# Designed miniproteins, single chains, continued (4): the designs that were tried, part 62

Each design is a single chain, and the fold is of that chain. pLDDT is the mean over its residues in the fold that is shown.

## One batch from the design tools (miniprotein)

Design m14128
Fold by ESMFold2-Fast:
Formats: C-alpha cells, sequence, structure tokens
Structure m14128 (fold): chain A 100 residues (1-100)
C-alpha cells in the first residue's frame, strides 16, 4: 500500500531527525521538529478516512509539539527524549492499525 509505505518513510525519517536533535543546537532542533509536525499533518490529511489511525497520529503530533516546547524552554534532554519516544510509539501504533 502506498499509504503504508508513506507512513513507514515518515517513521524512518523521524528516527533520523530524533538522532540529529541530540547533536543539534536549539534553533536547529526546533526546526527539525517543525518539519516533523508538518509531515504528520500531511499524513493525517491523507489518512482522514481511517479515524483510528488519525487518532494515533494526532497523539504522535502532540508528543512532537511537547518535545518542541521543552526544547524552547531549555528542559533536560531526558524529558525531551521521553516525548520523542512517545511520538515514535504512537507512529508505530498508527502503522500497525493501517496494516490491519
Amino acid sequence: SAKVEALEKLIEEFGEKAREIYEADREEAVKLLEETIKKIEEMIEQLKDDPEVVRELEKAKRSVEEAKRLIEEGAPFEEIEKQLKEAAHHMLEALDLLKS
């Protein structure tokens, strides 16, 4: 499925960006998360006919938005990492639902 491939690619790219955030300065890290939020929003629009999948992607988006807020506030990396892991978890749940 083209939709499955698109979501798998989003998850792969998010994993790469999450690694880059560890080495990035604050402004670069915020930009990487803004790009991720836009891609999640595009995926939600593409998958709007699958409400359970959309719900998990909306949870992933909220976790990415929270990670961005934590970076902007200078929070400890452990708190940021927790939100990035939550985002990844919800993206994987969305993928599992889409494959079902």
Scores: mean pLDDT 88

Design m14129
Fold by ESMFold2-Fast:
Structure m14129 (fold): chain A 84 residues (1-84)
Amino acid sequence: SADAVLQEMEALREEAAALAARFLASTDPAERQALFARMVAIAARMQALIDAHLDQMTEEQRQRAREIANEMAALLRRVVAALS
């Protein structure tokens, strides 16, 4: 169901936020690389869920999916900025 998809997207965002916090606290380049790769994989999974299910969602559900995706994009931008 669309509600189950939104729940999975929110769980993926929460997982990515935890990984981002670990990335920002880490001074080990190998750990940072591994955490970043995991966050990229989570973002790819979220995009796959959006691509597969967005057309079956109500307008309100689509808006919520975009909000979660925007929060994910903001987490990745913060992590990428810290790589500089």
Scores: mean pLDDT 89

Design m14130
Fold by ESMFold2-Fast:
Structure m14130 (fold): chain A 88 residues (1-88)
Amino acid sequence: MELAKKLKEALRKKDKETALEILKEISKLPKKEARKILAEAVEGLNEEEKEFLLEVARETGDEELIELVEMVVRTPEEGIELIVQGVS
């Protein structure tokens, strides 16, 4: 998806304005699609770039988007889909 690539490039450049605009577009999508795009965008990002994504997501004020970003950033891309143990 072009959104994932654009978000990844904005995060690597620490372009907060562009990242915010892209995240707002992603937030308009169904949760499954939003999660997929976010997972693709964080693929290959370093820890600093992932923390920047979390900061930008928090600035949107969208609680659902913030939750999705936190899951994608803190868990391996496939790990979120395999949570079965219910202790969280």
Scores: mean pLDDT 74

Design m14131
Fold by ESMFold2-Fast:
Structure m14131 (fold): chain A 75 residues (1-75)
Amino acid sequence: MEIELDEEQKKLVEEYRELLEQQREGETLELTRRAFELHYELSLYFAKQTGDQAAIEQIEKEKAEAEKLLEEWAK
């Protein structure tokens, strides 16, 4: 199945790519959190394009668990 990105999603993909490059230069919790946010935004976009509700629910669950874990690590 062919998935096409709109202009807003292309900008998000480029932002995520730039963030990953920055993370290779020096890792911080803030950069890791932002990369996580962008990763889940893209994953949800693709899942919605396929219409797979089970995948959407799974990604949302994983995002919630990851956000909780990051908050615990920040303490």
Scores: mean pLDDT 69

Design m14132
Fold by ESMFold2-Fast:
Structure m14132 (fold): chain A 94 residues (1-94)
Amino acid sequence: SDLEKIREELSKVGTDEEKIEELIEKVEEILEKLKAGETELDEEEQLIYFFYLTVVDPEKAKEFLVELLKKEGFKEEEIEKAVKEFEAVLAKRK
């Protein structure tokens, strides 16, 4: 169900079928890592997982974004601006 939502969203924006399948495979690999108790994702994996969350769980996506920005040393005002921009992007997509 969640992977089908990812396919639908990527298809709506005109993503090539080959690229959709590649992204789905990467999402599945990341989800298996997290299920196995691996907590450390590289930069590419973090971006892919964040995208996955924006489709299946937008609230968890916001939490993930806040935590990521805090770890990178962003200030509270910068994090708040990033969250507002993220919410604006989600509103335009839906």
Scores: mean pLDDT 77

Design m14133
Fold by ESMFold2-Fast:
Structure m14133 (fold): chain A 61 residues (1-61)
Amino acid sequence: SASEVMAALSRMSDEERQAVFERVAERARELEKQGLDFSKLSLEELKALELEIMAEVLREL
């Protein structure tokens, strides 16, 4: 959930948070290359996608 993602991020160092955000940005670029157009998504869809990507990255750490 969003609260679990936020709790995980709050326990990290600045360096660890930066690494997570960099992986999220990299994953977003891969999705864009695969045909996902972020400009066509609503704010709600963008927030949901951001949380999904962040949760995925956190699970891989």
Scores: mean pLDDT 79

Design m14134
Fold by ESMFold2-Fast:
Structure m14134 (fold): chain A 66 residues (1-66)
Amino acid sequence: SASDRRRLASLLTATGILGAGYAFEGDEEKAKRLFELFRRGLEESDVTDDHGAVLERTRRELDEIL
């Protein structure tokens, strides 16, 4: 749905910002994981017909990294 697409875009933006923040603080391992999640989420968002599923998976992986 348009709502799921918007929520996914917001979550991906937050993931990228968190990655940049951890990189700035010198936590290279956490930053690397967050940037990889951000990259994969962007790629999946472009090809998926189910933004809700990508949103749920991205949220779970973000919780596992943090």
Scores: mean pLDDT 85

Design m14135
Fold by ESMFold2-Fast:
Structure m14135 (fold): chain A 70 residues (1-70)
Amino acid sequence: SDEDIKAQLDALRDQMKTASVAQLEDIANQVQDLAKSATDPKIKLDAGVLLGVAQIKIGVLKLVDQRLKR
């Protein structure tokens, strides 16, 4: 249900606080799948926002990793 999807999104949002790049990529994939399964436009929007945040975090962390290799 959309309520179950909302609970999954809340759990994934919490996981993102301490996630590595690989974990964020897995979280982004899970959020995208949940967005496709949701029927409530508000839940779809919340999933889309969370996906955007995950992608920004992945990009920032990859830039940090590249600088550490130099």
Scores: mean pLDDT 82

Design m14136
Fold by ESMFold2-Fast:
Structure m14136 (fold): chain A 61 residues (1-61)
Amino acid sequence: SSEVERKIKEVEEKVRKELEERVQEINNSNLSPREKTIEMFRELAESIDELLRKKQEIRRK
């Protein structure tokens, strides 16, 4: 439905914005380039997991 599509887009946008903020925090930290890369991949994996869970919840309702 169009409502489901709208809710999915809203969740995608929210997760994207939160990920961008976390990536900026990591980039501004005193971590080494290697550590920054590892943390960015960790945050990306967590964001993907959250997005998939929330999309499943929306589709089940």
Scores: mean pLDDT 84

Design m14137
Fold by ESMFold2-Fast:
Structure m14137 (fold): chain A 60 residues (1-60)
Amino acid sequence: SFSKEQAEAFGKAAGVSAEQAEGALKVADALRLTPEQAGQLVELMAGGDKEAAAKAYAAM
């Protein structure tokens, strides 16, 4: 359960919009990732391979 404020923080760190970070954090919340893992997922999705990133974290 990531907040909108957390989405803005992760988005800024990864160089993406808060809206894009919210999408990644929704996946992270569904997978019950830690905040550190959620940040890594946002960075991977920012790298352009959103499907591969989501599959990798689903396997964790």
Scores: mean pLDDT 71

Design m14138
Fold by ESMFold2-Fast:
Structure m14138 (fold): chain A 73 residues (1-73)
Amino acid sequence: GLADLEAFLAQFKGKEIDPEVLASLSPEDAEMAKRLSEALKAGNYTEAARLFQELARRNPVAAVKVMKSLLDA
């Protein structure tokens, strides 16, 4: 659920999404990923989780790339 995703994303506090990954996304998906990064930087895991779920619904491949970037950071 959302709360489980919030707890999972908390481990990525201060992590940045790889600029190469952002460059590989559409402008709309890249903007959503940037908003996700800002939410993680702010410690707003509720917003980060909602943005990630929205990205995953719209473009599962983009969501996987973003998650892999955070795990590799």
Scores: mean pLDDT 83

Design m14139
Fold by ESMFold2-Fast:
Structure m14139 (fold): chain A 75 residues (1-75)
Amino acid sequence: DIESLKKIFENQKKLIDDLAAKRDIAGLQALLDLYKEQLALLKSLPQTPENQLRIEQLEELIALIEAKIAELKAA
């Protein structure tokens, strides 16, 4: 369900922001590793509109986490 995926995505962005605000680099890294694993699995499956949307969302979440980790390590 595309609407459920959009809601999950917004909640996951909020989780990333909360972890970054706490400077929880270990938590961000664990979440990054999980999302990279999920992305690899999804890319191996036949593509549906739902899977394509989730791939796009995971790529955005991964980029966001990597940016937050880099920012925290530089500070």
Scores: mean pLDDT 88

Design m14140
Fold by ESMFold2-Fast:
Structure m14140 (fold): chain A 67 residues (1-67)
Amino acid sequence: GLSKADPEKVRERLETLPQFRALSEEEQEGIVAFLLSKEKLSDEDYATVAALIGVSVAALKEALRDL
């Protein structure tokens, strides 16, 4: 999970995805909070978040690389 990551850096990385920027602020905050709540992200967690943003799992993993 991203619990040790800076929340602002997580948001900045997700904002590289145009689909994430198109979401409401409430949806963006919910996604960041969900990612930070998990000690380890499962494949199901990645699939859920990718679907909420409207991107592929590969694109989401690339955006969150090195976090």
Scores: mean pLDDT 80

Design m14141
Fold by ESMFold2-Fast:
Structure m14141 (fold): chain A 72 residues (1-72)
Amino acid sequence: SVEDELRALLAAPELDVPALVALLNAIDEETLMKLLVTHLPEAKVPTLRDEVLPLLSPAKAALVERALAAYD
């Protein structure tokens, strides 16, 4: 499932940035918000901000940024 794929990508010791960007851009905004709130690890926040956010569509970048704000 998309949830299992996202969970596996976020749990990896080193983020597969191209695979994660492709998945985040492919899933719908409502599903993405639910999954990010549940599965986003604090240790990955810097890599997500620096390497993943700039490669997302503007709409997906805004949603990911909202989820990351929980760690600010």
Scores: mean pLDDT 78

Design m14142
Fold by ESMFold2-Fast:
Formats: C-alpha cells, structure tokens, sequence
Structure m14142 (fold): chain A 81 residues (1-81)
C-alpha cells in the first residue's frame, strides 16, 4: 500500500470512528494499531496533510469544530508516540 493510500485510509478510519461515537481513547487505540500494523510513521508534511484532510472530511460530514479539534489532538498523540 502506498503512503498516499495509507494516509487516506487513516483519515477515513479516524473520521468514521468519530462519527460512530467512539471515545478519544478508542480512536487513539484503533489509529495506533493501524500505524503499527502497517509500520507507517508519517513525516511532518504527511501529518499536516492528514490534518487538512480530516478537517475537510469532518466539516463535510457536519462534525463540530470541537470534535474536529479533539480528533486532530488524537492524531498528533498517535504521531508523537
């Protein structure tokens, strides 16, 4: 799977889990598992791209700014760990 496909799949998974009403901890665990399973360590540029894609997708789906910010913080935590 390409880095572009991994990035897109990670964004989609994060947004869908948030829409399903999963907690920040559950979303973190799922994203961490995805990253580890695929040995995907995003660069700073890829992280910025993921954040922008999450913002666009989440706004399109009617998610609140607060929910979007929480989702971005979870993604940053996955990246830092």
Amino acid sequence: MSDEELLEQLVLQAVLLALEGKSEEEIYKALKEFVEKNNYKPTEEQLKEMIEQIKKAAKTLGMSEETIERLIEVLKKVYKD
Scores: mean pLDDT 78

Design m14143
Fold by ESMFold2-Fast:
Structure m14143 (fold): chain A 79 residues (1-79)
Amino acid sequence: MIIKVEMPDGTVVEIEVKIGDTIKEVIEKLKEKAPKHKEILDKVKEHFEELGVINKKIENETEALILGDAITKLLKAYA
């Protein structure tokens, strides 16, 4: 499935997410596709690490969409 994440500069990044991918793996895919935004994506990664959920696996499409929205909101908060 494809999720869309909006970077702080308004750039929309699309990545392929699979059931069983961890939140960590999703953020690493975003960093590979948008290396210009690596530093702010690392702050988002740290947020999920502090919550203890960085290794949580995506179980369905709804969780993937919620994660994409959550990452977008966190990127705006850290910008």
Scores: mean pLDDT 87

Design m14144
Fold by ESMFold2-Fast:
Structure m14144 (fold): chain A 82 residues (1-82)
Amino acid sequence: MPPELLEKLEEIEERTREAERRIREDPSTAPEILAEFEELLEEARRLLELARSPEWELLLEKLEEARRRIEATAREVAAALA
């Protein structure tokens, strides 16, 4: 993989782990964090359509994984508090 893409994928992973920690610490942050990742995901989809680059497909997949993980964490925390 291009080094720049690998760096971005690692950054997304780190941000995802930080987001999960923030949600566990304060569940009220979940909607804001999810909105931020949805914006990133939509921008990645737009760039994939425009650039037609297979490398952007990997970035999109990683962002989709991140969103699912954050949603799962938010749901888990909400269920535990109910």
Scores: mean pLDDT 77

Design m14145
Fold by ESMFold2-Fast:
Structure m14145 (fold): chain A 78 residues (1-78)
Amino acid sequence: SSIVEEIKKEMDKIVEEAKKRIKEGEDPYEVLKEALEKMQKILEKYKPYLSDEEAKEVVGYALKKAAELLRLAEEAAA
């Protein structure tokens, strides 16, 4: 689905920007919080346009990206 691919690209942008901000010395947990809020807004925005299967795929991708960012924030805070 082209819409699923677009959502994944938007999430990838959020993740890459968050990684850059953490690397540049911003508070890792504040950056994580903002990135999670941005990803949640994307999910809510696109929810009416997704089938059940597409929604499941997009939520699964978001959870994977959230876990990746959490690990990076923990490593940067240590």
Scores: mean pLDDT 87

Design m14146
Fold by ESMFold2-Fast:
Structure m14146 (fold): chain A 70 residues (1-70)
Amino acid sequence: SDAELEELFRWFDRDRDGVISRAELERVLGVEDTPSTPASLRELIDRADRDGDGRLDWAEFRELYLSLLS
């Protein structure tokens, strides 16, 4: 649910600034340099980062989650 997803977002957003680092998200999702990390996952994260600033707000984070659900 959105409530559970919002709680997850708040957990990442420890500074309470309303955004999370894209690098932190990639690290948590296991998108670090491993042979099993697909390029398509990287592209989904790129698309979720609408501002292209390397930070995801709540809306961008939610879109990423929905994209992963297909």
Scores: mean pLDDT 66

Design m14147
Fold by ESMFold2-Fast:
Structure m14147 (fold): chain A 56 residues (1-56)
Amino acid sequence: PALKDAQASFEALKENMERLKEKRQWREKHREKGLEQPLAYENNLKRNLEKLWQEL
């Protein structure tokens, strides 16, 4: 059931985004500049979520 798998991935991605946001905020406090990697990863998760939503 691809639909069920997509839904599970969607939820997992959402949870991952929340965790990334917390980590990003913590790192942003310590490294306000030069830490593009965490932000880029979060943006990628957002895109993946939107893609999954569109696929559903």
Scores: mean pLDDT 68

Design m14148
Fold by ESMFold2-Fast:
Structure m14148 (fold): chain A 70 residues (1-70)
Amino acid sequence: SAKETVVRVGLEAARRRYAAGTPPEEVARMLADMVGSVGGDRDETYRAVLPALAAGDFEAAREAMRRGVS
């Protein structure tokens, strides 16, 4: 589904950007925009993924995205 693709592709992109030194705020905005593109709540997703990304916790970020697209 488009929602499953957004979660998978978003987390792959987040891992690459994190490894490249991209600020967590910028990565969180990217993920929130991706979730919004499939009908999810951008603001709720941003607030949920930002602390996970700041901690380098990609499993928590994935679960936050899954909740955002639900």
Scores: mean pLDDT 87

Design m14149
Fold by ESMFold2-Fast:
Structure m14149 (fold): chain A 95 residues (1-95)
Amino acid sequence: MKTLSGEELLEYYKELIELLKENKDASFEELKKLIEEKGKEKGMPEEVIEDEIELLENIYKSTNGDVKKTVEIYIEILESRAEAIEEAIKLEKES
């Protein structure tokens, strides 16, 4: 399995955020498929894709099946992750 760079992971999260924002009215099953397809397109390791799907499913259970609320929460999580990676990349470049 190829080692992911922080830049590759950051790009993946940013593209997932965009995908989710464009597909707010999609069904939960359609969202899972879109996330899986985007991960495969970007060459993400299977484990990374599976972790994202598991997270989405856990959020969906916590929202009692509210897809719109699930998407909102998941975008917030991805934005927080992207922010943390951007800060880490900045620190590495300044070192």
Scores: mean pLDDT 80

Design m14150
Fold by ESMFold2-Fast:
Structure m14150 (fold): chain A 74 residues (1-74)
Amino acid sequence: SELQQRLRDYIAGRLSREQTLELFDRMIAAETDPARRAALRTLRAALQGETPLPPDVADAAVRAFQAFVDRVLG
């Protein structure tokens, strides 16, 4: 929920790129599943380009990230 909101806030331009990427780096470092790690890297790469994502793509990314957070932490 919080990570999902932070991702939305970054897409909306409220958080710095560096803060968001640091959060992703922490999640990637904690992830032991290769497939989930690859998915997190893909989301990180999309954010790293600083190109605004289309709303549908952004929503899909947020949902995927939230699912990962729920699977890892919940």
Scores: mean pLDDT 62

Design m14151
Fold by ESMFold2-Fast:
Structure m14151 (fold): chain A 56 residues (1-56)
Amino acid sequence: SREEIIQRIEDTEALSPELRQALIDVARGRMSQQEAGDRVGLSTESVSQALRHFQS
């Protein structure tokens, strides 16, 4: 579920606080993957790959 994905992101200590918040905002539908990438200095593809990791 969306909340399970968000919980996994929250529990991932290896993520910077900025990247963690950006991924949560995308998962909640508040921000696009492109906007998240722009915010944290990553490509849209890198953001997409990170989100896919938490979906499995």
Scores: mean pLDDT 82

Design m14152
Fold by ESMFold2-Fast:
Structure m14152 (fold): chain A 68 residues (1-68)
Amino acid sequence: EEWRKQAEEARRIADELFTESKNLDKKAEEYRKQGKLDEARELDRKSAILYTAAGIVRAGADFLEELA
């Protein structure tokens, strides 16, 4: 059952990364409303990186889940 445990852990990591990406998007929107465009741009960049990483981790979790 290591495959199941590995898949569950990877799924949790992916979910956390997706959640953080969404939180950064919300902060970026708040900074844009405040006129802090450079700070908003930095958060958008970080959000995109986390979203991509989450997708990769999620794909790995889905593969492991098929093996379980």
Scores: mean pLDDT 82

Design m14153
Fold by ESMFold2-Fast:
Structure m14153 (fold): chain A 69 residues (1-69)
Amino acid sequence: SVLEELTALAEAGASVEELLERFRELLIKQGASPELAEILADRLRQMARRGASREELVEAAANAVRWVS
């Protein structure tokens, strides 16, 4: 699942930008426009800048991919 994939990346020590790059790729694969993918990735980047944990970012990312699917 998307949640399992992103959780595994976070547990392997992936940076926020590596998680966001994979998140953007998953959104586009599920049919999101590049513009929408960038908007959603930027929202998660802003969450990270405000101190969100990698676990919170992974949950938000997985929810966004499910919403687009």
Scores: mean pLDDT 83

Design m14154
Fold by ESMFold2-Fast:
Structure m14154 (fold): chain A 65 residues (1-65)
Amino acid sequence: MKLIDPFTGEEVSVEELEKHVKRGEKMIEEYARSEDDIDQAMLTLMELLVKEAIEEAKELIKKAK
């Protein structure tokens, strides 16, 4: 089944989308640990935007399997 990547809007394979989800989750985890005050605003934005995109991508992957 063809999947639309929530991060890019392009058609991707399930494997490619899984890689994007993995990268996003890793990024959130790293930022959650770091919590530098300089990046705190970026952390908040990343959590809001990337978390939503990750969740949507996970649903698409689940639905394709």
Scores: mean pLDDT 71

Design m14155
Fold by ESMFold2-Fast:
Structure m14155 (fold): chain A 85 residues (1-85)
Amino acid sequence: IAEAAKLIADAIKKATDNKKVQDAADNFAQASINYDKSKDKQKAFQQSLQAEQQLIQTISSLPKEEQEKIMEAIAKANKEYLAKK
């Protein structure tokens, strides 16, 4: 779980110079790390969903061209992760 989230967050940070999006991506990766370490998996899962929603909202506030670039980077990262499994 944490490995996939870190890969996605790194891809997003490379695709954009927008600090808010980069911060949201880092929060998403951190929530995934917290999930792996948490004894309360239900609460940690809810926090990871919240971080994902914040990331999506932040990306949605950008111009269309930036959104497309970030979405392409996410798709590429997911494809690379799945190919490795």
Scores: mean pLDDT 76

Design m14156
Fold by ESMFold2-Fast:
Structure m14156 (fold): chain A 91 residues (1-91)
Amino acid sequence: SEKEREAVERVRQRLLEALAAGHPLDYLEQIVIDAVLEFYPDAKVIGDPDLLLSNPKALRIALEALRQLPDTPQVRELRARFEKSLEKLEK
């Protein structure tokens, strides 16, 4: 959908800017979460500190944005973290 494409592009752009600025991994993780929540505010985690986002659709938006970025160690680690959250929700 148009909303999904806009969300992916927003995450991608903000993360590219934060990567270029040399921000640490946990800051980059929060940038991805905050950008996704602008489009999917219902995906905010309220009860589980081990989840990054509370629904599979929001996690797949984050993962699609990460797939479009250069394959660096930071991007690989972010991808692994969001994939782990998705596995938890799909159990």
Scores: mean pLDDT 85

Design m14157
Fold by ESMFold2-Fast:
Structure m14157 (fold): chain A 80 residues (1-80)
Amino acid sequence: METFTLRLSDGRRLVVRVGRDDSPYDAAVRVAREAVRRGFITPRQGQRVVREVRKQNPVNQRRAVHIAGRYISRIVRRRQ
């Protein structure tokens, strides 16, 4: 299991644990779920984040996590 720490555009931190056997898609789903669980984004916004990561077809977990983090940061920034 690997732990990723994402710093959002408003300065908040999102800590996500990803399984060694998780696909890049699974990693993106975990990031979105954790952001929803922490109240940073809505479930509908989380679904949109996963869809956008899927469109970009990331080659590994790290890239998927960072792409998801960028979309979450955009959502959080627009809310403020």
Scores: mean pLDDT 80

Design m14158
Fold by ESMFold2-Fast:
Structure m14158 (fold): chain A 94 residues (1-94)
Amino acid sequence: MMEKLTVTVTSDKKITKVDAELSEGQKIMEKEYEKKGTEIEEPVKEVNGKPVHTLKLVVEDEGKISEAAKLAAISKGNAMGNANGGTVEIKYEE
């Protein structure tokens, strides 16, 4: 059984990684995400003459993805989306 979570961040600006002050609990969740997470920057596309930047945070496990890793990926995607005036889409696959 393989679980996959994809958090897609889309913005009309270059998506910068958010360097946020994390609580100790949030740091533990981030470490779980770092073990199983991969970040994929897609080529810039243009829509109505404006650039569209897309960054995907992908968490995959051959077993069950830990709740901490899922929450960290979603939190990180939301933080990046908010910081860059973007939108966030979450897709979960079993």
Scores: mean pLDDT 74

Design m14159
Fold by ESMFold2-Fast:
Structure m14159 (fold): chain A 95 residues (1-95)
Amino acid sequence: SVEERIRELVEKMKEALRKAGYSEEEIEELVAALEQLREEIRRAAERGPEELERQLIIALAAVTILLAESKEATEYAIEALELEVRRLEAERARR
């Protein structure tokens, strides 16, 4: 369910980037960058809540810079990162 919503946000991000004039190669690289940021967030969650928070701040700054030419794409990327964090926090609360 949460992963399905994140996938939908990534597809909306791709469409926003196409509308903003990004090439398909640039879009693929930006999607790969977002997936790397998500993986770094998952890794940080294993180290604790403070590390998770720091990594989210870093990831939010990174997508703002990388997607600067498309406000719409930036908003979808931010929502995807925030959903990943909420999922990890909910999983931790159940342990």
Scores: mean pLDDT 86

Design m14160
Fold by ESMFold2-Fast:
Structure m14160 (fold): chain A 55 residues (1-55)
Amino acid sequence: SDEFVQESEAILREIVEEASRITGKNLSGPDALSYLIDHTGLTGEEIFERAREKV
């Protein structure tokens, strides 16, 4: 079981879903992360931590 990889993929999925929900667009991982950084004023690390809470 590649639990570490699976957790990382789930976190990225949450980031993409959050940005896509806000924008109404299907965003790539990098675009979603960039959007959330600009939209929230949070760092990438803080966005990852917030997404981890939902996983």
Scores: mean pLDDT 78

Design m14161
Fold by ESMFold2-Fast:
Parts: sequence; structure tokens; C-alpha cells
Structure m14161 (fold): chain A 115 residues (1-115)
Amino acid sequence: SRDLSWFRDWLRGPLIPGEPLPEVVERIEALPHSEEPDETSLNVQLVLQYIRSVSLGLLTPSEDVLAALYDAYQRDPVLFNEVLRYADLYVEPLSEPDPRVDGATIRRFFDFLLA
């Protein structure tokens, strides 16, 4: 219900250059990854690829995904920016939207990172 078009445009802005914090890299790489995720796992690669595509402006996020990304940014803006840096350096973008990535998927990704 909240207009987050400005946040979408901000996500396409320049990142502070450099390597992500080692502690964040370790935390991302320790996430329970599965290509066929259940309630205890995530398709971590797909989520990061989606975030990368949004950041590059190759993909327009749905309103629920954009809201979930904004909630994550508000919870921990430092961690959020480090995730964007990780995706920028280490992750190939998606060429097309993937319907497996929704707001709940984004929320679960950041919940696992903040656990």
C-alpha cells in the first residue's frame, strides 16, 4: 500500500565500491541452500540473482518483493548494503523474472541472515 517507487530507483543507484565484509560473506555462504527448498532451506543463489537483477534495473520487482526488500533495509541497512555488494561481485543476474521469488522468499532470506 506504500509507494516505494523511490526505493526501487535507489536500489539502482551506485554501490560503495569494495569487497563485502568477511563476516557477511561467511554468513551468506553458510545459509541452508537447496535448489528444491523446503521450510528449512532457501534457493539462496536464486534470491541473490533476483536482487542483482533488481539492482541492475534488468527486472522490476513486484510490490510484495519491493516491500520485503525495504523492510530488510530498515531492519539493518548495513547488512542490506553488504548483501547488495556480495550480489554485485559474485552473482550472475537473472535474464527474466522468476515467480519462485516473492516477498515471503525475500523475508525468509533476511530472517536466516539475521538469525
Scores: mean pLDDT 83

Design m14162
Fold by ESMFold2-Fast:
Structure m14162 (fold): chain A 87 residues (1-87)
Amino acid sequence: SILDAFKELADSLEADSSLSPLQKALAILQFALHVSRHLSPEEREELWKEAERLVKRLKATLSAEDQALLDEVLARVRKEIEELIAK
């Protein structure tokens, strides 16, 4: 399933020592946004719930500056996903 693919991506990113926590969080959000275009509203909600959970976990490890940046990106991605339904 797409949720399983998303979890595999998250596990792969967690294992990648070359990426910063911010880069990992941004990759998760970009994947969620990209895939959301092809999902039903119910599947989109489930995917977004998982993405938010993972991003919040990564956010706890960030500097205050990176946390602020991530919050802005998270808000914009959420708005974009909601607007995909509202067209």
Scores: mean pLDDT 79

Design m14163
Fold by ESMFold2-Fast:
Structure m14163 (fold): chain A 69 residues (1-69)
Amino acid sequence: GPAREEALARVRELQRRGLISEEEAETLIALIEAGDFVAAMAGVHDLQKAGLISEEEARELMALLRRAA
């Protein structure tokens, strides 16, 4: 659905901006495509706690993942 497509686009944008690695992006994309939104949200939380993405970026992506679930 639209929220899932937007979440995938956001993860790819984080990788393009160099904020997360290709491996981190591929892991999140695979979880989102599998419909494992709980694991995907945990992954976003881990990226934010590692300081790779901002609290605002994490919050927005988490909101998209909750709408996709």
Scores: mean pLDDT 88

